# Ledger of designs, part 89: designed miniproteins, single chains, continued (5)

Each design is a single chain, and the fold is of that chain. pLDDT is the mean over its residues in the fold that is shown.

## One batch from the design tools (miniprotein)

Design m19085
Fold by ESMFold2-Fast:
Structure m19085 (fold): chain A 76 residues (1-76)
Amino acid sequence: SIIDKFIKKVEELLKAGASREEILDFVDRIALYLLLQKKYDQVEKLTELVSQNRDLPAEELAKKIIEFLKEIKKEL
């Protein structure tokens, strides 16, 4: 599924030592996908997660994004 591809890409970024900005750029792509799928509730949850956790280190931010993606996979 596309969600599994998103999880894999975030894990790849984490392994590569990606910056917070690189992780956030990828999160914007996830948000755009969800918006195009009309998953407005998931877009809202993702936006709130990013807003609450923007100042976290890249590693911790990536982990929270992975957990979010795992949760929405159950709802799709």
Scores: mean pLDDT 84

Design m19086
Fold by ESMFold2-Fast:
Structure m19086 (fold): chain A 99 residues (1-99)
Amino acid sequence: MKLSDEELDAAIDRALEKIRKEYPEQFEIVEKTAEELKDLSPFEVIVKAPPYLRLPVLAILSRESKVYRDFLRALSEGMTPEELEEAIIESVKLLDKAV
């Protein structure tokens, strides 16, 4: 049971739009971290990114990379699009409390 490309893209778009609107400072940190880690493998991103940034960073990187999209799809196996959207948003909320 895996999300389709359409379901994955829609969930990511909704999560990133909400974060950009409600947590703009945290969104900037996520975007900067994604840019710094974009040339790494998905596994290296998981190892090097702080736990609360892993899912949001993978979400951004999945927009332009099939490798990251396939990896994020595997990580979201068994989740609904709504559960994935909420997981991304909650990860960014944890960043707000940690900074």
Scores: mean pLDDT 80

Design m19087
Fold by ESMFold2-Fast:
Structure m19087 (fold): chain A 71 residues (1-71)
Amino acid sequence: MIEVEATEVELEVEVEDPVKAAKELAEELKKQPEVKEVKVEILSEKEAVVTAVAEVNGVEVKAVVRLKKKE
């Protein structure tokens, strides 16, 4: 069996503008040399998901940030 060393982080965050926050977060993550992939999924004007995959010291790290509108 092939063993994959990976760390997965899932976060749910409430923000005032999830669409803008998701786009800004994705742009910031793309600046990091360790980040291989960044995906932004806009589900509605009230909810967005940012997924980033990075490799740190040979370990794959996947971060999923769910952004929801705060009221």
Scores: mean pLDDT 76

Design m19088
Fold by ESMFold2-Fast:
Structure m19088 (fold): chain A 68 residues (1-68)
Amino acid sequence: SVDDIMAELRPEFEALARAAGLSEEEIAALWGAVRTLAQSLADAGYSREEIRRILRALVRAELAARRA
């Protein structure tokens, strides 16, 4: 489920977001956007493994850009 993917991703996401210097409000907003994307991919017929891979790659890219 989307909830299972989000639970798996959350610790890495929170660690990277804090390392990038995001505020708690920015972290919450970005997490909401990630969840919305996960649901859209699920609705579009992507598998759980594909959604997990896509979200992990996008989170890493976004937070690396914000850290720079």
Scores: mean pLDDT 82

Design m19089
Fold by ESMFold2-Fast:
Structure m19089 (fold): chain A 61 residues (1-61)
Amino acid sequence: LDPLAVASALAEVLRDWPPATVNAAAQGVLEGRSPREIAERAGLPVGTVTRALRRARERAA
C-alpha cells in the first residue's frame, strides 16, 4: 500500500480528533512507524490506532 494514501485515509478516519493528534498519527504512517509508536506520539490508545489503521488501509485499497 502507498503510505501517502494510508496517511490521507487515516487523517479522515481521525477527523474528529484535534489537528495535532491527526497530524502526529499521519506523520507516523509516513515514517513507517508501528501502531504502538503512532499511539505513543499521537497520545491515543493502541487499540484506537490499530482499528483506525485497519479502516485507513481498507479505504486506501
Scores: mean pLDDT 82

Design m19090
Fold by ESMFold2-Fast:
Order: C-alpha cells, then structure tokens, then sequence
Structure m19090 (fold): chain A 86 residues (1-86)
C-alpha cells in the first residue's frame, strides 16, 4: 500500500540522514506512518517525541534508532513487514 511504501522510504531516509533536521523529519515520518498502519503502538512511538526535539545530532540519531527498534519489536502486520523491508 502507499502507507507501507511511505514507511519503507521514511526508514531509508532516516538511515541516510546526516543533519539533525533530516533525522528529526525522517523519524517523525516513521512514527506517523507506523502509527497509522498500527495504531496500537502509537503511544509508544509518541513517547519518543521529546527526545527528537532539541537534541544534538548524535542524541537525535540515538533517539531515532531507539524509535525504529521499538517499532520493529512492537509493530504488527503491515507495519512490521514494511519496517523489516527497509
């Protein structure tokens, strides 16, 4: 689906991101697409929002990696498949 393709692309963009702005934007896109495909994990993903706002580039990368790891572990169905495909 378009949402699954958007999630795969967002994860790839996050892995390729070099600046704090790029990391923040891509991590937000991953959280939004994952939460739409699997609403049950939305609170878990939203808990990362403070860590993605105003940190250094290295802290943002660590928070973004934790977000993707949490999504990969807890997501089900189409969301999990899309994250694993990225």
Amino acid sequence: SALEEALVEAVKELLAAKTGEEIGTAAGAVAAATGELDPSIRPTLEAFAPALDGASTEELRAAARALVAAAAEEATGAARAAIEAA
Scores: mean pLDDT 78

Design m19091
Fold by ESMFold2-Fast:
Structure m19091 (fold): chain A 58 residues (1-58)
Amino acid sequence: EREKRAERVRQIGETKLKTEEGRKAAEELADAILSGDEEKIQAAENRFLTEYLKELAA
């Protein structure tokens, strides 16, 4: 399940996030999910959502 979630995030980063920062945020979130650290996941998710919303709004 962690691998599936990480893969999904990575796919979103590749298809939806065009900025370098956005793609890094997606990679960071995928890595955090694979590590299983809740605090790391929360921080990375917040960053990912921020970048995702920016690109979605643009």
Scores: mean pLDDT 77

Design m19092
Fold by ESMFold2-Fast:
Structure m19092 (fold): chain A 92 residues (1-92)
Amino acid sequence: MSLEQRLQNAALGARSVAREAEAAGDKKAAEHLKKAAEYIDEALRNPEKAVEYLEKAAEHLEEAAKASKDPHVKYAARLLAEQVRRLREEAA
């Protein structure tokens, strides 16, 4: 799977978890998850700044994990943060 496809999958994953967070009433976690997806999309549009955008995406995923009270949302956000940090290292 290409770096681009893995980034697209990470953005889709973040949006999916954001919908789960909204359904659970975790509005703040959902906002951070949506922001993370937006920064991943920016990394795809601007490869020259991908490292900076992916760092911001990872930070928002970590904030989503901290903000959520739902154990599933916390776990999913944490896994996405780890994935995005690995993708950031590959983009560097």
Scores: mean pLDDT 88

Design m19093
Fold by ESMFold2-Fast:
Structure m19093 (fold): chain A 62 residues (1-62)
Amino acid sequence: DREREIRESLREFRRDLEEAVAAGGDDEVVRAIAERWGLSPERLRGMLANADAVKAEMDRMI
């Protein structure tokens, strides 16, 4: 069930993004999340700078 797996992955990523925001963009937290999702830390930090917009987009897809 590929659609369910994609939706579950989006929910997990959204939770990780919330965790990074709650940690105030802590370098260790950002690095761990970036590694988990195959992103560069720089790319994840760009997403954190626009976290509200990114979360709104994910909420639309979930």
Scores: mean pLDDT 79

Design m19094
Fold by ESMFold2-Fast:
Structure m19094 (fold): chain A 60 residues (1-60)
Amino acid sequence: MSLKEVVEELRKRGAKDIESTAKALGEMFGVSTEAMRVLLEVKGAKDIKSSAQAALEAIG
């Protein structure tokens, strides 16, 4: 998936904070919400775009 596609899917799923973004990314990439949240914290992700980029770099 491209970064743009992941960001659009997150917006469609109603991601608005780190927890809802971690849940949506976890569902998209087949990992637990807890594992995704830890990944986002380690990468310093603070918004939807940086969260999408972190997930793609680590898992995509």
Scores: mean pLDDT 80

Design m19095
Fold by ESMFold2-Fast:
Structure m19095 (fold): chain A 58 residues (1-58)
Amino acid sequence: DLVDSIIAILNNPKLSAAQKKVLVADLLGLSNAEIAATLNVSVAAVSSRINAAKAILQ
């Protein structure tokens, strides 16, 4: 369930606030470019944060 996945991400103490924001946005269907525009960062920064967050969840 999408809501349960979001709650799990928000409650994970290993994830930074920035990593939680990009993971939740990704789950909501935003592209890396849309997330980058919303947060005023580079697409590379979004990709790096998502990859780091996925490594923590691994």
Scores: mean pLDDT 80

Design m19096
Fold by ESMFold2-Fast:
Structure m19096 (fold): chain A 111 residues (1-111)
Amino acid sequence: IEKAIRDLFGITEEQLLEFFKAADVDKDGTITRDELQRAALTLALEGKIPLSYIAGALELFDFFDKDGDGRITKEEFVEAVRELAKRMGYSDEEIEALAKRIEKLFDEAFK
């Protein structure tokens, strides 16, 4: 699971949780591209992620934001993770375990 998160996002599970926590929560629980950019910059300045990762984080957001509206929901995020993991050769069991872990991290960040 930790390896899959690093393979997909280029960061640790703890760093991914910090991203979710740093993003502002819309009233519907949607993350915007601007919120993600601010979160990435804040975490990089705090030394929690590499400064060089900011561009990579935005590229991942653009990949997950397939409809181009500048927002991702929890459901869109989880589905994009499933698709990316499948393309990277993970098994159905690994994909389901990863999706549940991502859902848990999202829920922990926004409670």
Scores: mean pLDDT 72

Design m19097
Fold by ESMFold2-Fast:
Structure m19097 (fold): chain A 81 residues (1-81)
Amino acid sequence: MELLEKAKKAYEEGNPLEAIRYFQEIIEKSEDPELKAEALYMLAKIFKDLGYEDQAKAFYERIVKEYPDSPYAKEAEKELK
């Protein structure tokens, strides 16, 4: 949870590059599938905000495929419409 708090704080403070690093670390090191799904969802939003729509779409597709039982999977499906 500490990495998620740091990632969200960096995003809220307008530091998207720092937020990306923390969310990537969660995806690589966490064993919690719900936390990984949230990190992928936040990465997708950050990349979309930065104009990298293809990368954002890839993150949404990963959530739907790898974490279908997550509440973030339903949100990701809406973004892929």
Scores: mean pLDDT 83

Design m19098
Fold by ESMFold2-Fast:
Structure m19098 (fold): chain A 85 residues (1-85)
Amino acid sequence: KIPYSWLLPGFEQEISKIVNSNWPLDVKILYLRQSLNFLVSLGVLPKELRDALMNIVDQVVSGSNLSDEDKKKLIDAVRSALSKA
């Protein structure tokens, strides 16, 4: 159903590590964008994989202790990175 679904646990672990770190928000956004840009640079991602990646980020960020504003900034940064054609 989801191509490359075997990559998802590793991606979830990395995103969780970034989001739940004690790093400043700008540093979290920087590393999150770098991780996603690397993944996007590997080629055209299927829609189902993009949706699965976005869902993982939404779940990890929603479960974090970040403020609602900071959660929105992280989610917006991810959406921007994944929306590239």
Scores: mean pLDDT 74

Design m19099
Fold by ESMFold2-Fast:
Structure m19099 (fold): chain A 91 residues (1-91)
Amino acid sequence: ASEEVREVLLLEAEGSLYTAAGSIYKQMGDKEGAIKYYEEAIKKYKEAAEKAREALPSLSGKDRALAEHILRASEEAIKALEEEIKKLKEE
């Protein structure tokens, strides 16, 4: 992958790690900890999505396909995490 796509991959990976941390805190009954880590995950997924969108016009072939996949996955993850945070705050 290009340097730009590697940066997008790393940001998506950080989002996934923060999501996992949030889920662990949720399982431990720590709602505040879960929300904090899910909010950090959303920040990373937003950065990944933004960088993917910026890079897409200059990418082709497999690098473009990978950036498009990460953009979609990041947008879906943001939506899911925002819904999860809403549910946790309503409890």
Scores: mean pLDDT 88

Design m19100
Fold by ESMFold2-Fast:
Structure m19100 (fold): chain A 61 residues (1-61)
Amino acid sequence: SLLEQMKLAEELIKEGLENGMTFEEIVRRLAEKTGISEEEAGFVLLFVANILGIDPGILER
């Protein structure tokens, strides 16, 4: 479900910030865990980051 995808995106964003993961790596992990496309995972990730008040640019190198 979308709610489950958003929950996983939040966890992956937090893990990414702690471990210096790239946006691309987080997108791939979310897609793999949820079975959605990388394009859909990217949208979900950006949406969740905005809700959390996190600038997506922080997840890029």
Scores: mean pLDDT 76

Design m19101
Fold by ESMFold2-Fast:
Structure m19101 (fold): chain A 86 residues (1-86)
Amino acid sequence: SAEEELEARLEQIRAALEEWLDESLRKGVSEADMLSELRAFHAYATRELLEWLEERYPGDEELKRRALEGMERIGAELEARARALA
């Protein structure tokens, strides 16, 4: 279903951002630079997700709303982790 495909895509985005965050922490990137880059990557991933949804399920406003809510949750969780661990 569309919801299952969205959930899988959100999980892939979360995993990719978590891997990036772990690598940045390993390299000793500053908190300020880490947060700046995380926000840029999150914005890019959000735009890509919305473009994918428009291509695959054009005009599905409910699915788009769920995607935005999912991305907001991922962003908030990773920003909190970055602040706690950097």
Scores: mean pLDDT 86

Design m19102
Fold by ESMFold2-Fast:
Structure m19102 (fold): chain A 65 residues (1-65)
Amino acid sequence: DEKRIMAELLAGTLAGILKNVVDVEVRGDEIHITLRNVTERDREILAEFEKQAAKLGFRVHVREV
């Protein structure tokens, strides 16, 4: 399942950049990310990630705990 592998690679790349990732779930073409202690820098990184993921056909959903 190439699309799922691509989504997991994208999610893994983001988790490597953001050290405060609590959970990541891939649901079809959606990447669901849960974060703790989100900073302004993290929000900027997430915004860029969402733009890049959207170009590849993925939607990113972010939840803060």
Scores: mean pLDDT 81

Design m19103
Fold by ESMFold2-Fast:
Structure m19103 (fold): chain A 64 residues (1-64)
Amino acid sequence: LDALFAALRASAAWLSKFLDDDTRAALEARMDAAIAAGTVAGASALQQSNADATKLILKKSLEE
């Protein structure tokens, strides 16, 4: 789980470079809360949030 959370955290840091301040703060807060809780359900929620953010970034990159 630690390796999974570390990978999700690294992905979120990379994604946050492309997000506005409010979205970045909300995503980081969510990840911190899920990691602190140490639940597999939290890991799934983080993966879903990252997937949604990645899709938005990919769409923007594809259009640009």
Scores: mean pLDDT 61

Design m19104
Fold by ESMFold2-Fast:
Structure m19104 (fold): chain A 86 residues (1-86)
Amino acid sequence: SATLEELREEAERQRVEGAPPTPLQLLVDEVAALGVELRERSEDERLAAFEEEVEAPLRELLAEGRIREAVELLAAALRKRLAEIE
């Protein structure tokens, strides 16, 4: 869904040319890479179900401005889902 695409776009927007990545930027980059891998290894319906499962807690964290925690939640969920696909 749009949420995974939005996070990938946000990772690119947070890049500063010539500066080392922050811990948050590294985590967002990891989420973007995991999201691409999940999309390549999953059917569309399984992706939709996964996005629906994480939507409520992710949206709540984002609404509170807790972006780092939102990204950490998504990274953990993506890692778990990828392990289940193996």
Scores: mean pLDDT 63

Design m19105
Fold by ESMFold2-Fast:
Structure m19105 (fold): chain A 91 residues (1-91)
Amino acid sequence: MKEFEEQVRKALEYARALVEKLKELFKDDPEAMKLVEELEKIVEEYAKRIEEALKAKDFETVEKLFEELEKKALPLLEKISELAKEKNIKS
């Protein structure tokens, strides 16, 4: 139980840290920053819902929300990655 809570918390901390790194990398790129901001909003919305479900000990909902977060975040991460490759190829 506590181990599962710690695992979920660390996964959310990792997602948040990734968003912060992306903000630093793309701070001068308004197009990329728009995608990073959208990713941040999704991560924060799901993190709040996951935390609420975790407090209710609704582990089934926690698992479902985490899967939905990953499914929604992946397309944005792919777009950000492609944009980074296009811009980094020059320098």
Scores: mean pLDDT 78

Design m19106
Fold by ESMFold2-Fast:
Structure m19106 (fold): chain A 110 residues (1-110)
Amino acid sequence: NDELIRLEAIMLISQYGADNSLSNLQSDRDDIQSQLQQLDNGADPDVLRQQIIDNNRRLASTIPDSQLAQQAVDLFTQRLDQQGVRNMLQQSLQRNNDLISAIEKIQKEL
């Protein structure tokens, strides 16, 4: 697990740079935390689910390989329906935190 997170962190640094990777992950983390807080405050999980799906569909339509991107959204939606919105958001938050920590650790090792 730690090895895979470290490898993903290295790939992100290689493709986007450390500062851009951290900025993007921190932005994603803030969005996930906001969505979890909405659920804690009594937001309808079905409404949030639909908003997440609609946003992912919109983003997928802008990717050059839109068919593959739409298939990825279909797989994500299937996982979301199996796990529930809260569990998916919690897993995404943990992954973002792990990646942020790995990038920061790599920067300190340089």
Scores: mean pLDDT 83

Design m19107
Fold by ESMFold2-Fast:
Structure m19107 (fold): chain A 80 residues (1-80)
Amino acid sequence: SVDEEVKKLEEELKEKATEVHNEYLEGKLSREEMLEKLIELLEETAAKLRELYKRTGNEYAKDRLELYERKIEELRSALE
């Protein structure tokens, strides 16, 4: 189902975000570099959710897209 595709995208995002956070904890990334990589991951996920919503009209995909777009704005503000 489309809902399962959305959940899979979110699981993949969580795994990649965890890897970025671990690189930060290991001293491989600065806080700013970590935030920039997290923003990139969120933007990639938002793009996939936007395509899925346009193709299917699925409301869950739209709701999750809007959540990630808000999160991207919050993280960008944290870089300023």
Scores: mean pLDDT 88

Design m19108
Fold by ESMFold2-Fast:
Structure m19108 (fold): chain A 64 residues (1-64)
Amino acid sequence: HMEELIKKIAELTKKALDEYKRMRERGVSREERLAFQQRLLDELTPVMKELAKERIKKIEEEKN
């Protein structure tokens, strides 16, 4: 599960970097670029939070 979360984060960030570069090259509006970054933040935040929770769980299991 944790490995899959790491892969998902890597895939999302790679696609986002490529997409944002294309948006800049095509002269997409500032408003649209801001909206894109907000959407990325909304998508990435829950996945990163889930990864952190899995790491915490593993640390807690080490003591039990």
Scores: mean pLDDT 81

Design m19109
Fold by ESMFold2-Fast:
Structure m19109 (fold): chain A 100 residues (1-100)
Amino acid sequence: MLALLVIGTMELLLKLGKFEEAEEIFEANRENLSPEEQELVEEFLEKGKELAEKNDYEGLRELAKETQLKIIELRLEKGEMTEEQAKKIKEAIEKGLELE
């Protein structure tokens, strides 16, 4: 859950041009993410900044979805969630619904 919320919050901040605040959200949550999740979130931040600077908000949204789906797959592979839980969260991400 936390990694998905971090990505969603960073997407919003990047759309608003608040790049420093997006970086602060990542750093504040870094210790609560696995090393693999940290890599995915960092990659999202770097690519997301570039897309936001180009005003490519559709690309930023797609990048956020892809990153969130990768996090779900990672957790599923580690046995940290069930196939049923993963399916529900993936459907919520694709539809742009809240992750709850």
Scores: mean pLDDT 80

Design m19110
Fold by ESMFold2-Fast:
Structure m19110 (fold): chain A 77 residues (1-77)
Amino acid sequence: SLEEKIASLPPEFQNFVKQLSRFGKVTDVKLEGDTLTVTIEGAILPSLAEELARQNGLVVVDYKQGEQTTTITVKPE
């Protein structure tokens, strides 16, 4: 389940996902190596994603905004 996926993430990724969830519904998370991709229903500004990532020792490496979803990819600095 999504909840089990989030619970298995490192703490910095868990906190980042929880903070993002205040701005839109998180629908998926994928961890590939040290890189996390988060899918969110709604529009998340790139500047907001970058600020939240920075607060958690992460850096945004990719950002994709669709009509209904935003996909944000982060990794540790």
Scores: mean pLDDT 86

Design m19111
Fold by ESMFold2-Fast:
Structure m19111 (fold): chain A 82 residues (1-82)
Amino acid sequence: MRIPREDLPRTLFEFLLERLKEEKPKRYVIRKLIEGKTSEKLPPVDEEPASEEEIEEAARVLAIDIARLAGLSEEEIERAFE
């Protein structure tokens, strides 16, 4: 299935968000997934279940990182999350 370039970051975000909510990851897993991919404050390295807010932020960080790796510009990524 071909996803329009403009929709790719949002589609990735929604896919990752759904998948991460299903897996119910611990905070250290979320931290490990987004470590080095964001300048934002990272969740603590502990074995507590990740909050919905931590999962949503991780999905956003991962979607942006993948979109950049796919060759999208910062402007294209920002427009997708407008």
Scores: mean pLDDT 76

Design m19112
Fold by ESMFold2-Fast:
Structure m19112 (fold): chain A 85 residues (1-85)
Amino acid sequence: SELAALRERWEAEVAARTAEVDALLAAGASEAEREAVRRATAEAMVRVARELGLSVEDLEALRRMVAPFEEATAEVDRLIEERRR
């Protein structure tokens, strides 16, 4: 199934980005470096979500993950609106 393959790719990307953030946090990165990594991860996840054509439910889950970052949240809100059209 095409949808199953897309979900597998999305889950793999989420896992990879989570591992990247965890590795940087474990390396003793500064607060500023940690914030920059979280922001970059949020932006990367939004780009992947756009490419994969995620459902509204999956986008709402992503919105909760990126909520601390206004620009990423605004882009997810835009994607949700486009999917509801």
Scores: mean pLDDT 74

Design m19113
Fold by ESMFold2-Fast:
Structure m19113 (fold): chain A 116 residues (1-116)
Amino acid sequence: MTPSELTEEDVKEMEEKAYEQAKELAEWLKAAPREELEKLIAELEEAIAAETDEARKEILRKILEAVKAILAGEDAEKVAEKIGEAIRIAARALGLPEEVVERLAEAAKKGALEGF
């Protein structure tokens, strides 16, 4: 569903939600034991193989890359970038304006960094 008209208030609420959800995801990924993250990787790879929508498939790939980065001991900035890219793909798939897409991606990156 695409809103017929977005106000600045609507965009700010979307930014806050993207920030909070990315922060919660990052906190969960940071706290998860290695075996749980390895299980999640297998589940994400199966989900990607079964997904027929290319935008959803690409979102799942970015999440998979973020989980793999954590297991590889990559820095929080690399993980946050992958989470932000997933939100950018999702926002574009919803038909949001490019300036809103970039604002949501940046909010998600900031949230993910705060969660680590």
Scores: mean pLDDT 84

Design m19114
Fold by ESMFold2-Fast:
Structure m19114 (fold): chain A 80 residues (1-80)
Amino acid sequence: MRATVSLVASAYELEEYAIESGVSIEEAQKKMTEKMKKAAELLLEMGYEVEFSYSETGSQEFAEAAKKAVKEVEEYYKKL
């Protein structure tokens, strides 16, 4: 049986990560993208379908970063 799992890129989590780790928004976006790619690979291997979305609960800049991360992960997932 296949189930669908939703992975959400949170603007709030990106902002928190950037602040706590002392990294740029671009580096935070890259790390979120890589984590989501890895999660998608594992879920696909387990037989799940994966959907991606982003949350705009943070600042405009982090909302845009979250949206870009989702687009990159979706493109990557389609090639798997």
Scores: mean pLDDT 82

Design m19115
Fold by ESMFold2-Fast:
Structure m19115 (fold): chain A 81 residues (1-81)
Amino acid sequence: MSAIESLQQLKKLIEDGLAGKLSDRESIVYTSTAVASSRGGGAGVRMQREMEQNRDNKEKMDKLMQEAKDLVERQIQLLQS
C-alpha cells in the first residue's frame, strides 16, 4: 500500500468518526494515527492527549478531528505533487 493510499484510508476513518459511525476510542486512535503518519509520532501523541482531555466536549472533538482531516488532505496533496 502506498503512503497516499494509507492516508486516504485514515481520512475516510476520520470522516466516519465525524459522521458518528465510530466510538470515541476509535475516533481518537484513527485521528492520532493519521496525525502521526502525516507529522510524526510526537504530533500524534499530542493529538491523542488533547482528544482524551476533551472527549466529553463534542464541539472540541469535532474540531480536532476536522483539523486532522485537513492536515491529512494537505499531506496527500503534497505527496501527489
Scores: mean pLDDT 84

Design m19116
Fold by ESMFold2-Fast:
Parts: structure tokens; sequence; C-alpha cells
Structure m19116 (fold): chain A 104 residues (1-104)
């Protein structure tokens, strides 16, 4: 059942999104990046399973947290971490646009 599979992926995406939020609050930018990448990947899988609206919602939250992370990395002068957060923002934005196109 694609709906059940999509709901499972969405739940995993939200689990990793929560871990990323906690890591950002603790200033652990590397752990935030790891968990945001996992949240992004599972949100894409949820979208591929037909959960378009929920996947878009999760991807928007991934973008918001990645922007917060990029701002923190930039403020600390960490160019490498800033680039990794910016890459996550770009991937999430591209995924949202693709899902919106498929949803029509």
Amino acid sequence: DLKTLGEFYAALARHYLEKARQALENGDLETAIENLKKALDFAVLAGNSGLYDEAIEILKEVKELAQEGADKARASGNEELTRQFEEIIKRADEAIKLIEKVKA
C-alpha cells in the first residue's frame, strides 16, 4: 500500500527533522546537517509515494532549518558548513518544485 509506505517515510522525515532542530539548538551544526539530509531524503520518498502535500510541508521545514544552520555557520566563519546547508536548501527547493509539477 503506497499510502502506508508514504506515511512511514513522512514519519521518518519528521523524526530526523526533530533531531536536526535539537542539534541546531545545541549548536551542533554537523549533526544538524546529517539529520537534515536524512529528513530531505525521506521527505522525497514520501512525495514519490504520493504524499505530495505532506512531503512539500516537510521539505519547507527542512529549508527553514537549513537556512538557520547556514546563518549560524556563516556567523561563525565556517564556510564549509555554510555550503553544506546551502546545498540542502537548494535540494529541498528543487524537490518542492518537482513535486508541485507532478501534483499539477
Scores: mean pLDDT 91

Design m19117
Fold by ESMFold2-Fast:
Structure m19117 (fold): chain A 79 residues (1-79)
Amino acid sequence: DKKKALQQGLDQLEEAQKDPEVTRALAEVLADRFGKELEEIERRIRRVGLADTIRDLKLEAAKKAGNEKLLKEIEEEFK
C-alpha cells in the first residue's frame, strides 16, 4: 500500500530529475529514509546518477532486513 505509493512517487521523481530542485528534494528524502547524510546521497547522485543511487540504497536496506523477495523485486525493477 504505502510501499507502492512511495515507489510510484520515486518513479515520477526520476522523470522530474531534470529539475535540480527536484533532485535536491529527492536527495533529502532519501537521506532521511535510509538514515544517510544528505551530502553522502548528493555525492552518490553526482557520481552514479539518481536511479543507481536509489537502487543501491534499496538493495542495502533489503539486505539489512533479510528480505529475499524484496531483493528480487528491486533487481527486476532496475533491469
Scores: mean pLDDT 69

Design m19118
Fold by ESMFold2-Fast:
Structure m19118 (fold): chain A 97 residues (1-97)
Amino acid sequence: MSVKEVLEKMMKKIRDLSISKGYSPTQIGDVMMSASSIWMFIQSQVYSVDEVEDIGKMIKDILKTHAAELGLSQSQIDKMLRAADEQTKIAISMRKE
């Protein structure tokens, strides 16, 4: 199974479970951001800088799609994507250690 397929399945499960628990769209977005950040930091230990950058782009695309489907405002989506970019930069910096 590809990294992209694993990530897509994981994020969908997190979203669906959060919806089932009555979380607001903003809360679902926060949980998905937290999960993707933890997963990115773990992956940054085993992948090259270029691979980590590609994983960061995959995370952004998945977050953008789910946030739009949840009906989050463009402002909230932009905030999430900015946070995802910062997490990718941090993960890349940790790769050099």
Scores: mean pLDDT 80

Design m19119
Fold by ESMFold2-Fast:
Structure m19119 (fold): chain A 78 residues (1-78)
Amino acid sequence: MDFIANAQAARAQLQADLAATDDPAQRAAIQTRIQAIQLGIQVLQQAIRDNTLTQDMVNRIAALIARNDIASLQRMLA
């Protein structure tokens, strides 16, 4: 699905940025962003496997990823 493919591409770019960055504060920010994207992908992939994926869920996950809401993303995965 386009959203998951785009999220995977964004994650790959951030991983490349992380490898090129030596500033600890910048590395921490990139790692948090990667974690949010990875959790969002996992939630959406789980919903696809369970046949429970809805557009509302995609929109909700996109919003949580956009604001790095790790706690809410982890809660959705549980």
Scores: mean pLDDT 82

